# Designs tried in a protein design run: designed miniproteins, single chains, continued (3). Part 92

Each design is a single chain, and the fold is of that chain. pLDDT is the mean over its residues in the fold that is shown.

## One batch from the design tools (miniprotein)

Design m11399
Fold by ESMFold2-Fast:
Structure m11399 (fold): chain A 62 residues (1-62)
Amino acid sequence: SALAVQYLVREGGLSEEVARRVAELVAQGRFDEAIELLVREGGLSREQAEGAVRGVVLLSTM
């Protein structure tokens, strides 16, 4: 979880608060909501947001 938050802040340019909310949604399997949050509050395109969620899934299991 800590690695996922750091990944979103460093690679995604997100605030720590937004990164934590995204990581929590992904941990709950709420991927569509995580993508929409990244687009709305993170300023990412939908394709970038989908890639970021995929990265978070991989990091949160390692």
Scores: mean pLDDT 78

Design m11400
Fold by ESMFold2-Fast:
Structure m11400 (fold): chain A 68 residues (1-68)
Amino acid sequence: SKEESQRILDEALEYIGSVEFPSQEEGVEFGERLKPYVEELKKAAEAGDVEKAKEYAEKIKELADEAE
């Protein structure tokens, strides 16, 4: 459902926001790396595509884990 896909987006954005960086430059670089995946996740959420939203949310979390 659209509600479920929106929840997946919200949880992924909260996860991104929990990542701490030692510098502003490192945070900006991380944001640029995530931007295409966040945009695709937003599109999936708007379409109510739960499976696609899950796929992009997982990719975002993997990138966030690699950045730490």
Scores: mean pLDDT 76

Design m11401
Fold by ESMFold2-Fast:
Structure m11401 (fold): chain A 86 residues (1-86)
Amino acid sequence: SSAANRGVVEAGRYAAQGDTKKALEAAERGGGPAARDALEKGIEYAQKGNVFEAVKGGLEAGRAAGADEGAQTIAAIGLGLYAQKQ
């Protein structure tokens, strides 16, 4: 849905900026608690320097929201960038 895509894209954008609180809020708007929880797990992996699991968390957040592959990719990239800054 357009709401899922918007929320997931915003989540990826905020994660890339290091604003994890706004990233989680955006994921929840797009896909509810399931998308938020997947993104939160990805953020935790990013904070531990685990780039691969962080990227996977972004993809899983997008899938939980029912977002398209483009939005999922943006969330994955956002968490990957966030992980590289840790």
Scores: mean pLDDT 90

Design m11402
Fold by ESMFold2-Fast:
Structure m11402 (fold): chain A 68 residues (1-68)
Amino acid sequence: MKGVELGEKIIESEDSAALEQELIAKKTPKEDLLEMLRYIASRGIADAVVKVLGGSEKEREEIIKKGL
């Protein structure tokens, strides 16, 4: 699953817990998660996605800068 598809799934999802479990269970590749985060940054929820990734504040800043 590509990052953009993941981002759309998050935006459209009415059950964030189910989506979180899917991301964890599938062990989504870091590159796909980064693409998803870049897409979602444009939608204003980048902080929540970085928290799910267990990312540091520095990684958050780099992803947002690259996504913007």
Scores: mean pLDDT 60

Design m11403
Fold by ESMFold2-Fast:
Structure m11403 (fold): chain A 68 residues (1-68)
Amino acid sequence: SAEREALMQEALALGEEAVRAAKAGDLETAIRLYEEAIRLLSQTPGSERLIAEARERLEEVKRELEER
């Protein structure tokens, strides 16, 4: 559906922004963006793998923030 495609595209864009934020050292922004991407993917059936990958990235960023 168009709604499914829109949610997937938005989640992908948020994931890319999260990667850029993390590389810039803005870990708090990266966490927020990954959490939002996961929220959107959770509304889309068949996104289990993408959710798992986003969660792994989120865990990495959270670990780096905790080590500050």
Scores: mean pLDDT 84

Design m11404
Fold by ESMFold2-Fast:
Structure m11404 (fold): chain A 78 residues (1-78)
Amino acid sequence: MTKEEQIEALVRTAERIVRMVRELRRREPELDPAERAAAEESRRRAAELLERILEELRELGAPEEKLQAVEEALEEVR
């Protein structure tokens, strides 16, 4: 896998994580207390994964535009 392919794969993973968290938040009013607790745990794990993705992108020397997109994703998930 090339460096560019690695960067693109990480960005796509970050986008999928954000979509999953958005879907969980959209369904939050319909969730019971146990489902809300599970959703909150998933959100915390999503934030941790996005932080790791951001660090890996920095190590790969990803373009600033892609770093900013993942930073914005992390802020949305937090």
Scores: mean pLDDT 83

Design m11405
Fold by ESMFold2-Fast:
Structure m11405 (fold): chain A 57 residues (1-57)
Amino acid sequence: MEEKEKKIKEILLKNGFSEEQAEGAVKALREHPEVAYHELSKKIGEEVAKELLELAK
């Protein structure tokens, strides 16, 4: 398991995402990072979304 992926999931769970939603967000950040960043920034704020985007790279 990737350490960055675990950290992304942990942050998402802490911000009210379910386990399934967190896994979907990890996949989206990997496959379509700019789109995922915009969606996450709407839900959990730009600062947290940027941290997740950087972890996914």
Scores: mean pLDDT 79

Design m11406
Fold by ESMFold2-Fast:
Structure m11406 (fold): chain A 59 residues (1-59)
Amino acid sequence: MEEEKKKLRDEIAKVLQARGFSPEEAKRLADEFLEKYYEDIKSGKKTLEEVIDEIEARK
């Protein structure tokens, strides 16, 4: 994984863990949603907060 993509994944996973997801769930969901939204995040069409909110809505 590219350095930038790894940092984003780790940041998302950390926030998800703080919101009550297990470390395993947080990592899996961060990987899944980062793959889905990476281009949108990179282009500024979607913020990390919006991605995290969508993941939490799935809970």
Scores: mean pLDDT 77

Design m11407
Fold by ESMFold2-Fast:
Structure m11407 (fold): chain A 71 residues (1-71)
Amino acid sequence: HMSPEEIERAGRKYAELMEEFEKLRIEASKTGNFKEASKKYLEKQREVARELGDDALVEQIENSLKKLDEL
């Protein structure tokens, strides 16, 4: 399904997302607000999934966000 160029682009986006997640995780460790950090990370991951056209992953992330809001 994905071309090699699409895989490379996706890899770069996921690497950037992982770096952003690590920053949010460190901040959450300092503030104790893990729910807020998790929500921000999932929202960023959802945007990447949308850009890649991975509708199934978008749905999974949206379900995770709903569960997070409910706790």
Scores: mean pLDDT 73

Design m11408
Fold by ESMFold2-Fast:
Structure m11408 (fold): chain A 84 residues (1-84)
Amino acid sequence: SENEKLHEILLGLQRLVNEKKLDEAVAIIEQIKSKLTDPADRAVLDQMKERIRNGESIPSPLAMAFIRGLLDNNLVDEALELLK
């Protein structure tokens, strides 16, 4: 079920990007970033925001780093709710 939630989070974010709702996608990432204290986890989200703003794809290593940050900080359910 946790793997299913992580998949839904990535699909939700990709849907916003595909629909050109870039400001909404960035706002969701900023909300997640506000719950993070680790500079490395925050830097991952900053890289994601820059790629989204530039219309660039999110490479798999960056997406995986994002997912690890959500798991490490117990933010999976909060991220899922933001993307519903």
Scores: mean pLDDT 85

Design m11409
Fold by ESMFold2-Fast:
Structure m11409 (fold): chain A 86 residues (1-86)
Amino acid sequence: DKEEIEKRLYTAQLLYFAQVLADILKDPEVEELVKKAAEYFDKGEYDKATELAEKAIKKGLEILKKSELSEEEKKLVNALLEALKK
């Protein structure tokens, strides 16, 4: 149904973003969260996949914020973290 399609698309987008962050950061904790999120996604457990992907993104963005980013890039990262905060 349309709600399940929307949930799946949202989860896929988050998982893609989390995977990109994991590939950039090479952080073991972010990589583990993305791996678990992908496993739940493959099982059709979209709510669990979303939760883990969001955790990976938040962790990854916090690590990225502490890296050699410009002040403007750090502000954008912080704004994105706040947007994901529910």
Scores: mean pLDDT 78

Design m11410
Fold by ESMFold2-Fast:
Structure m11410 (fold): chain A 104 residues (1-104)
Amino acid sequence: MDPLTLLAEGRYDEAIKKLEELIKENPDSALAWYLLGLAYMAKGDVEKAIEYFKKAIELDPNNALAWALLGEAYDVAGKPEEARKWYQKALEIRPDNPFARARL
């Protein structure tokens, strides 16, 4: 089962196991790190979500959604000023990103 399908079905623990396997094979997969961030965000583990979104951005700084979700993770963590910085970064990459735009 593909990690994206598992995430869509709410099967986060199974998605995490598959994504960890993918990262073991290819640690430079920005997509796999991004999806790990999404899975941990959905589970409410904001600290791990922030860590994995940062890793995804290091590998693919053009992923505007990863910047926007990093912003949301900081907002959930009670750091709205930091969140605004990340939303601004998302908009610098994709000015019409509706997710980031709605949160500024």
Scores: mean pLDDT 82

Design m11411
Fold by ESMFold2-Fast:
Structure m11411 (fold): chain A 65 residues (1-65)
Amino acid sequence: HMSKEELDKLAEEAVAAAQARGLPSLADLIKRYRDEGNEAAVRTALARAQGLPPEEIHRLHRELT
């Protein structure tokens, strides 16, 4: 289980990636997942923000849940 400190860092990376891609709605969603402590959702959102294909995103989500 990820610590709050680790989750906050991961969410910062995910937000930065989403903003760099011009996806402000995704950035806001990531902040909400962070506040909820949803590690799997934050990791999946980071993969989406980085432009991974849907197949890899689904695989990642399955491994984290």
Scores: mean pLDDT 75

Design m11412
Fold by ESMFold2-Fast:
Structure m11412 (fold): chain A 62 residues (1-62)
Amino acid sequence: SAMELRRRAIELDAEAAMLQMKLAVAKATGEEIPEEEREKIEEEIRRLEEEARRLYAEAARL
């Protein structure tokens, strides 16, 4: 259903926002995140955002 797709998209957006906040806090506090780990987090954020956008688009077609 469109409602279930939107719910899943919102959950993915929330997860991406939490990862963005983790990176922002580390930058503000001077906490070192290894480059490989930061790249993995950035890749995961992009993946989550792409998946959420796809689900929103799918819901809009219903």
Scores: mean pLDDT 87

Design m11413
Fold by ESMFold2-Fast:
Structure m11413 (fold): chain A 55 residues (1-55)
Amino acid sequence: GDILKKMEELYKEALELMKQGKSVEEIINFIREKGKKYGLSDEDIEKLINYVKQL
């Protein structure tokens, strides 16, 4: 429930940063920082990072 919604919101924010021309490293750091605040597991955070790297 809540975890999937938080992951989707974080993914959308990462896409917005990418559109703004932020580097991949900045986006990865953003995902790690905000993912921890959302209470996401390290596994879920790494899954999101891998999705963003495929873009």
Scores: mean pLDDT 81

Design m11414
Fold by ESMFold2-Fast:
Structure m11414 (fold): chain A 55 residues (1-55)
Amino acid sequence: MEDYEKAREAARELIAEKGINTSVDEIAEKAGVSPETARRAKRDVLAELQAQQDA
């Protein structure tokens, strides 16, 4: 669970800096987690941002 939260935080930071083209590998390296955890975090962060734009 803590690894997922680190990946989510890294995903938000990198997406804010580089946009949607931020790679899963960059998130995994920054957070120190597996690519699978980073992929899930990126998906969830993008879904959250999309919901905020739709509201």
Scores: mean pLDDT 78

Design m11416
Fold by ESMFold2-Fast:
Structure m11416 (fold): chain A 65 residues (1-65)
Amino acid sequence: MEELERRLKEVAEEIKRETGAKEVRVEGETIYVSFEEDDVLVEVGRALRAMGIGIEAGFPVKLLP
């Protein structure tokens, strides 16, 4: 359990660093992200990058509503 929590935290920190997400939240084994962006195409690109990081690490990434 502690190792899983550590990995989730590392992946969340990587997503925030690499994508500039406004908020990154871990709930269970899922990472939720939100962006503050006025350009929809840029926001989509950041979201896809965040999801890619999650997939590579083995964790689902979802957008916060």
Scores: mean pLDDT 76

Design m11417
Fold by ESMFold2-Fast:
Structure m11417 (fold): chain A 120 residues (1-120)
Amino acid sequence: MITLTESGGGTFKEGSSVTLSSKVSGPYEQIVSLSWLRKREGEEEKEIASIDMLTGMKSYAEEVKGRFEISVDKSKKTAYLHMSNLKVEDTATYFNRAVSLLPLFYGSATGEGVQVTVVA
């Protein structure tokens, strides 16, 4: 079983940068993708960044392109979301999600999330 433990949330000033981290426990080698999901009040959960673990290809939601970057450190079994030039609208709960190849099907795991609050 894979578990994800996010950290790096808090209250940040507009225009600053923050890096969220997610520590992966369990069979890291079975993960085929890692994604960061954003949940704003009154909105549905949205995938904002993803990385394909087989190819290294990254994908971003249009609204965060150029500001957010997803990365992984295999040796530390950690996924990151670097968020630059923070805006008040980036205030949300951020979740890390892993999709794993299991025998006969794909499985997913999502962390409990971290709150990011951006103040002017």
Scores: mean pLDDT 86

Design m11418
Fold by ESMFold2-Fast:
Structure m11418 (fold): chain A 96 residues (1-96)
Amino acid sequence: SDETTALIEALNRALAEGSDAEIVEALEEALRRAKALKDETQRKLLGQAVAAVLRQRYPDDAEIQALVDEALARLRAGDVDGALALLEEAVRRMRA
């Protein structure tokens, strides 16, 4: 959808030129919208985009990377709700 595309573009922009606070804000918005969406394909695309941003921005954070790896495994298995919950935990870790 146009909304999903706009959210992915916002995530990529925050990753390329944003502050840590702007990246967290973009990740939280993408996850909030993914949880509200009814279309499983769009939810999965947003989850994959969030995981990609976390992997690229925090490669040396072992706890964040472990949550991202498990979330990506759950997305591949079709457990989108479980994946989104793990990604929310990773973003909460960034605020602690």
Scores: mean pLDDT 85

Design m11419
Fold by ESMFold2-Fast:
Structure m11419 (fold): chain A 55 residues (1-55)
Amino acid sequence: MSARLQALAEAYQTLDPSTARVLFEKAKAEAETRGDSSLVLTIESMIARLDKELA
């Protein structure tokens, strides 16, 4: 994982889980546009983690 992206995700998760999820979705879309499949998979795992915590 990119350390900067992980730190940003953790900060937003602490502030507002709904906002964090929206930010992950936006980051995923940007990674897909760049063709960074590794980053897409990383962001998908973070979204899945949030979904489990909300369920």
Scores: mean pLDDT 71

Design m11420
Fold by ESMFold2-Fast:
Structure m11420 (fold): chain A 56 residues (1-56)
Amino acid sequence: GREAADAALAAGSSVGAAAAHEAEKGGNTQLAREAMDAGLAGDSVAAGRAAREGAG
């Protein structure tokens, strides 16, 4: 329901923030933004990929 969708968005936000932080460690702010956007969209695979690539 609506509560499940809200919880998923909150979880996606947390995943996006963590992935963006990892990408920033590599100094790639573009990949950090892509990781955050992917996490917020619920695409945890894309968020993780951007984080790994950005982190080096």
Scores: mean pLDDT 69

Design m11421
Fold by ESMFold2-Fast:
Structure m11421 (fold): chain A 60 residues (1-60)
Amino acid sequence: SELKQLILRLIALKLRIIGLEIDLERAKAAGDQARIAALEAEIARLEKEIKELEKKIEEL
Protein backbone atom coordinates (compact mmCIF):
# COMPACT_ATOMS: atom_id res chain seq x y z
CA SER A 1 0.00 0.00 0.00
CA GLU A 2 1.08 3.62 -0.55
CA LEU A 3 0.72 4.39 3.17
CA LYS A 4 3.02 1.48 4.13
CA GLN A 5 5.65 2.61 1.59
CA LEU A 6 5.52 6.23 2.85
CA ILE A 7 5.87 5.11 6.50
CA LEU A 8 8.83 2.83 5.67
CA ARG A 9 10.50 5.69 3.75
CA LEU A 10 9.88 8.04 6.71
CA ILE A 11 11.51 5.54 9.12
CA ALA A 12 14.50 5.10 6.75
CA LEU A 13 15.01 8.89 6.51
CA LYS A 14 14.84 9.31 10.31
CA LEU A 15 17.44 6.53 10.77
CA ARG A 16 19.67 8.23 8.15
CA ILE A 17 19.49 11.53 10.07
CA ILE A 18 20.61 9.72 13.27
CA GLY A 19 23.65 8.37 11.37
CA LEU A 20 24.44 11.83 9.99
CA GLU A 21 24.13 13.37 13.50
CA ILE A 22 26.71 10.84 14.77
CA ASP A 23 29.00 11.74 11.83
CA LEU A 24 28.44 15.45 12.62
CA GLU A 25 29.59 14.97 16.24
CA ARG A 26 32.73 13.22 14.93
CA ALA A 27 33.37 16.04 12.43
CA LYS A 28 32.94 18.65 15.21
CA ALA A 29 35.38 16.74 17.44
CA ALA A 30 37.90 16.70 14.54
CA GLY A 31 37.35 20.41 13.73
CA ASP A 32 36.59 19.54 10.09
CA GLN A 33 34.70 22.71 9.05
CA ALA A 34 34.02 21.52 5.45
CA ARG A 35 32.61 18.20 6.70
CA ILE A 36 30.49 19.98 9.35
CA ALA A 37 28.97 22.29 6.69
CA ALA A 38 28.25 19.39 4.31
CA LEU A 39 26.62 17.25 7.03
CA GLU A 40 24.49 20.15 8.34
CA ALA A 41 23.26 20.87 4.78
CA GLU A 42 22.39 17.18 4.20
CA ILE A 43 20.54 16.93 7.55
CA ALA A 44 18.54 20.09 6.68
CA ARG A 45 17.61 18.62 3.28
CA LEU A 46 16.44 15.33 4.82
CA GLU A 47 14.43 17.16 7.51
CA LYS A 48 12.56 19.03 4.74
CA GLU A 49 11.84 15.70 2.98
CA ILE A 50 10.57 14.23 6.28
CA LYS A 51 8.17 17.19 6.78
CA GLU A 52 6.76 16.70 3.25
CA LEU A 53 6.30 12.95 3.85
CA GLU A 54 4.65 13.50 7.27
CA LYS A 55 2.23 15.99 5.67
CA LYS A 56 1.41 13.47 2.91
CA ILE A 57 0.81 10.68 5.46
CA GLU A 58 -1.51 12.97 7.52
CA GLU A 59 -3.54 13.68 4.34
CA LEU A 60 -4.20 9.94 3.78
Scores: mean pLDDT 89

Design m11422
Fold by ESMFold2-Fast:
Structure m11422 (fold): chain A 57 residues (1-57)
Amino acid sequence: YYNQGSALFDLGKYEEAEAAYRKALELKPDFTLAKQGLANALANLGKTDEAVKVAKE
């Protein structure tokens, strides 16, 4: 799921990337790279408050 999220992010599909990164974190809650990817996707969608919360979790 993390690789899927990264591919979607690279394609500019930030909403789909968000969903994929969230799924990766459901499987591995301590997956730091997936948290960073999710935060970046949220920031690109203008969801900066959610991005900050995810990055600090």
Scores: mean pLDDT 76

Design m11423
Fold by ESMFold2-Fast:
Order: sequence, then C-alpha cells, then structure tokens
Structure m11423 (fold): chain A 60 residues (1-60)
Amino acid sequence: MTTITIEAKNIRTTIALALIIIGDFPDAEVTVSGNTVTVTFADDPEKRAYLEALRKEVEP
C-alpha cells in the first residue's frame, strides 16, 4: 500500500484535486481534511507518478 499526501493552496483547489483523483482512480481511497488530500492505493508506480505530478502543480 502507498499513501501520498497533497497540500493544496486553498479549499477550492483541494476539492477539484480530490474529484479528479476519485474520477481517475476509483479504486483508490481518498480522504480530504482542510486543504490536504490523502490518497491510499495499491503499490502502482504509474499512480504514484501521476499523484506526485499533481502535488507539484498545486504546491507553490
């Protein structure tokens, strides 16, 4: 199991990010808390790379 935590700039970005991840990876567990999205999924290097790329886009 792999867990990635993404901290977005604001709640609007956080909600948009969570919806994108839920749509693209319906088998992943997505939790939202404030401006933070936590994604847990089976070890998958493609999903990990995609989520790391999204994290870099939303971080300053």
Scores: mean pLDDT 79

Design m11424
Fold by ESMFold2-Fast:
Structure m11424 (fold): chain A 78 residues (1-78)
Amino acid sequence: GPLTKEQLAEIVEEAAKKAEESGNTDAAKRLRDYAEQIRAATTNEEFAQALVGAMNAAKEVPEVYEWLLERLHAASAA
């Protein structure tokens, strides 16, 4: 089913933790900032902008980006 904003923010925070564990602290900080923006979004436009930002931040760490795509797919399919 569709992910809630809270579930999506939690998944982005998991991506941030993985980026930090890989030594990419700057990408981890950006991912955490975008997770908070996802939670704070009150419009579809704000939500879409925050999600795009999170995906772009994750792309800085290819392993984290691939994990994030797989995690989002698995969570949406449940």
Scores: mean pLDDT 85

Design m11425
Fold by ESMFold2-Fast:
Structure m11425 (fold): chain A 55 residues (1-55)
Amino acid sequence: SAEEAAETARRARASLLANGASEEAAQKVYDAALGGKTAEEAQRKGVRAAIEAGA
């Protein structure tokens, strides 16, 4: 659901920032994860965006 995607996106952003990623990279991951329709899809999109952003 959109709520599951949003929660996954928020957790991914927080985790990246806690591990020293830039705010720009964390925001890109957040935006990509929000495009997911499920928690699993949000996680997949977030991971791909993190790799592409060098996070």
Scores: mean pLDDT 75

Design m11426
Fold by ESMFold2-Fast:
Structure m11426 (fold): chain A 82 residues (1-82)
Amino acid sequence: MYEKRIKKYEELIKKDPNNAVAYALLAREYFNLGKYDEAIEWLKKAIELDPSYKPSLLLGIANAYRKKGDFEKAEKYEKEAK
């Protein structure tokens, strides 16, 4: 169940608020639920905590914007990921 994974990652964040990987995994679960705004927010938080993931997570943000039909923002984030 998606709620079980979300709860697991929320518990990881509660134990370590600087766990960038937990935020990225939480974003993936929200993306799978079609909650693209929440997915984008958590991906941005993951990049803030660990910029080494920036190229891959920017592509995740771009994909979420494409799913929302915001093609201009999607293209902007795809260009930033290069």
Scores: mean pLDDT 84

Design m11427
Fold by ESMFold2-Fast:
Structure m11427 (fold): chain A 73 residues (1-73)
Amino acid sequence: HMEELKAAVERHRARLDAGEPLPPELQKKVIELAEKTDYPVRDLAAVVGALYDLRGEIPSIEEILAELDKLRA
């Protein structure tokens, strides 16, 4: 459900704002995405963290971009 993804994204944004960083593995993925896209790092970090929570594995660049596109629409 889109509701689950939105809730996870909001939770990760709140944690980032509170000074709780993503795990190092996910931070590296966010940096790679920031080099390849024009999305703000905060938005990339929130989506990467949310997808990791839902899938249990580091999401692919293609999956992250697809979800970012849906959230923009």
Scores: mean pLDDT 75

Design m11428
Fold by ESMFold2-Fast:
Parts: sequence; structure tokens; C-alpha cells
Structure m11428 (fold): chain A 60 residues (1-60)
Amino acid sequence: MEALKESAKAIGEDVAEETLAALKKSGKYSPEEAEKIAAEKGKEAEEAFLKKGLEQLAAK
């Protein structure tokens, strides 16, 4: 369980960082907007990974 939460957090952080870099490179968003969008995408990825992992464990 703890390892799953740590993995989910790491994936969320990676997605947030990649999204932030891509949005900053695009020039379409302010730094604040890019950070907000990246944080939301990171949280979505973290939650999706955690939910999928919990479902997989419950199926055992």
C-alpha cells in the first residue's frame, strides 16, 4: 500500500513536470496558468494510478 502511494506520487510529479515544461515551451499560457494546469494533470495521473493499483490489489 505505501509503495503504491509513493509510486502514484512519483508518477503525478513526473506528469506535472513534463506538462509544465510543454506548456511553458508552447508560450500560450502564463507561468501561473501553466503551473496550475500541470498540477491538475499531475493530480489526475496520481489518482488514476492509485485507483487502478487499488483495484488490481482488491481483485487478488
Scores: mean pLDDT 79

Design m11429
Fold by ESMFold2-Fast:
Structure m11429 (fold): chain A 68 residues (1-68)
Amino acid sequence: SKVLTPEQQEKLLLQLYLDGIITPEQAEAIGKEFGGKPVTTDELLEILKKHVPEEKWPKVKELLDKYA
């Protein structure tokens, strides 16, 4: 699986916020779970699933394809 660097994680969280998928509070919580280290796409999906409502998951998948 592909690994996302901290820089790629920050860009992803910013894009999720700009697209109206997450709030700033959710972005902060997700970013804290990443812990400033690279994460796999599987780990990323697991973390996002904890913070993003199920109804928005198709939009999350669409955006992740750009970073995967």
Scores: mean pLDDT 79

Design m11430
Fold by ESMFold2-Fast:
Structure m11430 (fold): chain A 66 residues (1-66)
Amino acid sequence: SYAEEAAKIVAEGGASEEEAKRVAEAVRNGDGLAAQRAVTRALARGQISAEAAQKAGEVMKKAGLA
């Protein structure tokens, strides 16, 4: 699913399991704003790379959320 794919990208990028679960939940719920904010926050806090954030954003676009 797109939720699992986005969560995996964020987790592999260096975010905590809890942050990855938040991304997955937002994507599953169709909440594009919550999903975008979670990824942007992880990037801003240095938890994930810009490349990981871009890949997560691409998955969200495929899910119709970005």
Scores: mean pLDDT 81

Design m11431
Fold by ESMFold2-Fast:
Structure m11431 (fold): chain A 80 residues (1-80)
Amino acid sequence: MKEEVEEEVRERIERLERLLAEAEKAGAIKDKKLAEEIRRVIEEGRRAVEEGASLEELEEVLFELRLKLNYLQALLETHK
């Protein structure tokens, strides 16, 4: 169970990194603070997996990653 959650965190991190790079290349992200915040969430997710965080902490990270993914997907869809 915990290993499945850790794998989901890693998968969402990869997706978020790809979407962030795409959004930056498209010029959709004009606010440097937003890009920094998204990178911070990515780093928090990696740290949680590497440090063997609790299931509760991993679930919180999954939720934050999901919110940022949804935001970037919507931003990219509406920018063009």
Scores: mean pLDDT 81

Design m11432
Fold by ESMFold2-Fast:
Structure m11432 (fold): chain A 103 residues (1-103)
Amino acid sequence: LSDIPLEKNPLALTMLGASYLAQGKYDEAIKYFEKAIEVDPNFARAWLNLGRAYYKKGDYEKAKEYYEKAVQINPSNKRAWKNLAEVYEKLGDPKAEEYKKKA
């Protein structure tokens, strides 16, 4: 424990969610990422991972929404821009090329 209860630690909740995501347990991963966002709605890493979970489920519209939130909070995160470009590409949206330039 990092001196903060798990339910109030957005980093710990996000890391636990990432562990479930790596196991293919997308619904469990989403639950923990959503809890991290409830604790800290400006924790860009939780928004990024929430987008990744929906991307893995094939829900590209939700993945797009959450990646857009991640880049709004932290516009210097090249990984988030790369993931956003990937989602726009899956949706056939020409904005994919614009966002690739930011990655």
Scores: mean pLDDT 85

Design m11433
Fold by ESMFold2-Fast:
Order: structure tokens, then C-alpha cells, then sequence
Structure m11433 (fold): chain A 86 residues (1-86)
């Protein structure tokens, strides 16, 4: 569907942003937010394994960066939802 194509396009853009962030071109908090967005997109696409991988990366990075508690809670909830979808 056109919606699925749009979600895959958004995932590709976020993956490029994450690559730049991992290379040090963005803050760890911004990179963690991108991982959260990517995990949300993969959950919508029904790709629970990828969603879990990215949610766990978001959680690790958010904790390392001392990110706002709300971002940490969002990453934890996404990891939980992804595990339940496996």
C-alpha cells in the first residue's frame, strides 16, 4: 500500500540520520530519539524483531546520555510491545 511505502521511506531516512548520529554528527539524545521513531515505524510495519533491536539501542543510548526520563520510558515501552509481538 502507499502507506507502507511511506513508512519504509521514513525508515530509510531515519536509518541515514542514525548512521550520521553514530558517526558523531548528532547528539546521543537526538540519535536515541531517531531509534525510538524507527522502532515505532517497524512496529507499524509488523517487523517486531527489528522494532525490538532499535528500541533496545534507543534505550541503551538514552540511558548513556542521561536523556529525559520520558524518552527512556518511551524506549522501554516500545521494547516491551515489540517483545509481546514476537
Amino acid sequence: SSREASLYSAAGILEAAISAGEAGLASKVDTAEDYVALAELYLELGKAEKALEYAEKALRLAREAGAPEELIRRAEELARRAREAL
Scores: mean pLDDT 86

Design m11434
Fold by ESMFold2-Fast:
Structure m11434 (fold): chain A 79 residues (1-79)
Amino acid sequence: MSENDLEAEILLSLGLMHFSLAKLAEKKGDLKEAVELLDKAIELYKKALSLAEDPELIKEIEEKLKEVEEEKKKLEEKL
């Protein structure tokens, strides 16, 4: 694994944590906090994607980024 791929995996993991926290906030009815956490996840995934060199890692990050962007759009329509 390259240094860039390692950093990308760390950023992906942090993004996944923020996404999980956003889901928890949404279930609690804290929609504004959920959107803020989704924004942080998107930022982390985009940074991971910019660094990732491994095709499998790139694909995983792209899939997670799409998922979180779709979730944010649905949540913002509810606000």
Scores: mean pLDDT 86

Design m11435
Fold by ESMFold2-Fast:
Structure m11435 (fold): chain A 61 residues (1-61)
Amino acid sequence: MISIVVTAKELVDQGASAEELKERLIELGAPDEVAEETMKLAAEGASPDEIAKKAHELIGE
């Protein structure tokens, strides 16, 4: 199973939009809250590492 944390980091590294990040995480089965919080960080210009850390905290991966 692909990690939600790894996917979030890769998408932000590739320059994906905040909206694309949210959609992709929801498709992988992330809770809406996790997808929303990571999207907000991406929209604020957070680094891929910061987004991965937040996803890890919320999911526990």
Scores: mean pLDDT 76

Design m11436
Fold by ESMFold2-Fast:
Structure m11436 (fold): chain A 89 residues (1-89)
Amino acid sequence: SPEEEARRIVDELTADGSGVGSGEKALELQKALNAEGFPVPLDGVIDSAFQGAINLYAKKHGLDAEFPVDGVVDEATREAIVKVLAHLL
């Protein structure tokens, strides 16, 4: 399911805060955000620019998934990314 796939991708990206095992998955997500009109660098990194784009996407699509744009990937940030990715998939 989209939710199970999103959860798997996000868990892999955030397992150590770097996404070292899933750089290609991060790039796919960044490319999808760019295609939706939310520009982010295609560097495979979950940074504050990426977090900002996720918040803008969530706001535009009425998703209750906003979180602080502080470059920190905590549990709330992980859950918000799962919601947005499940919607993108």
Scores: mean pLDDT 69

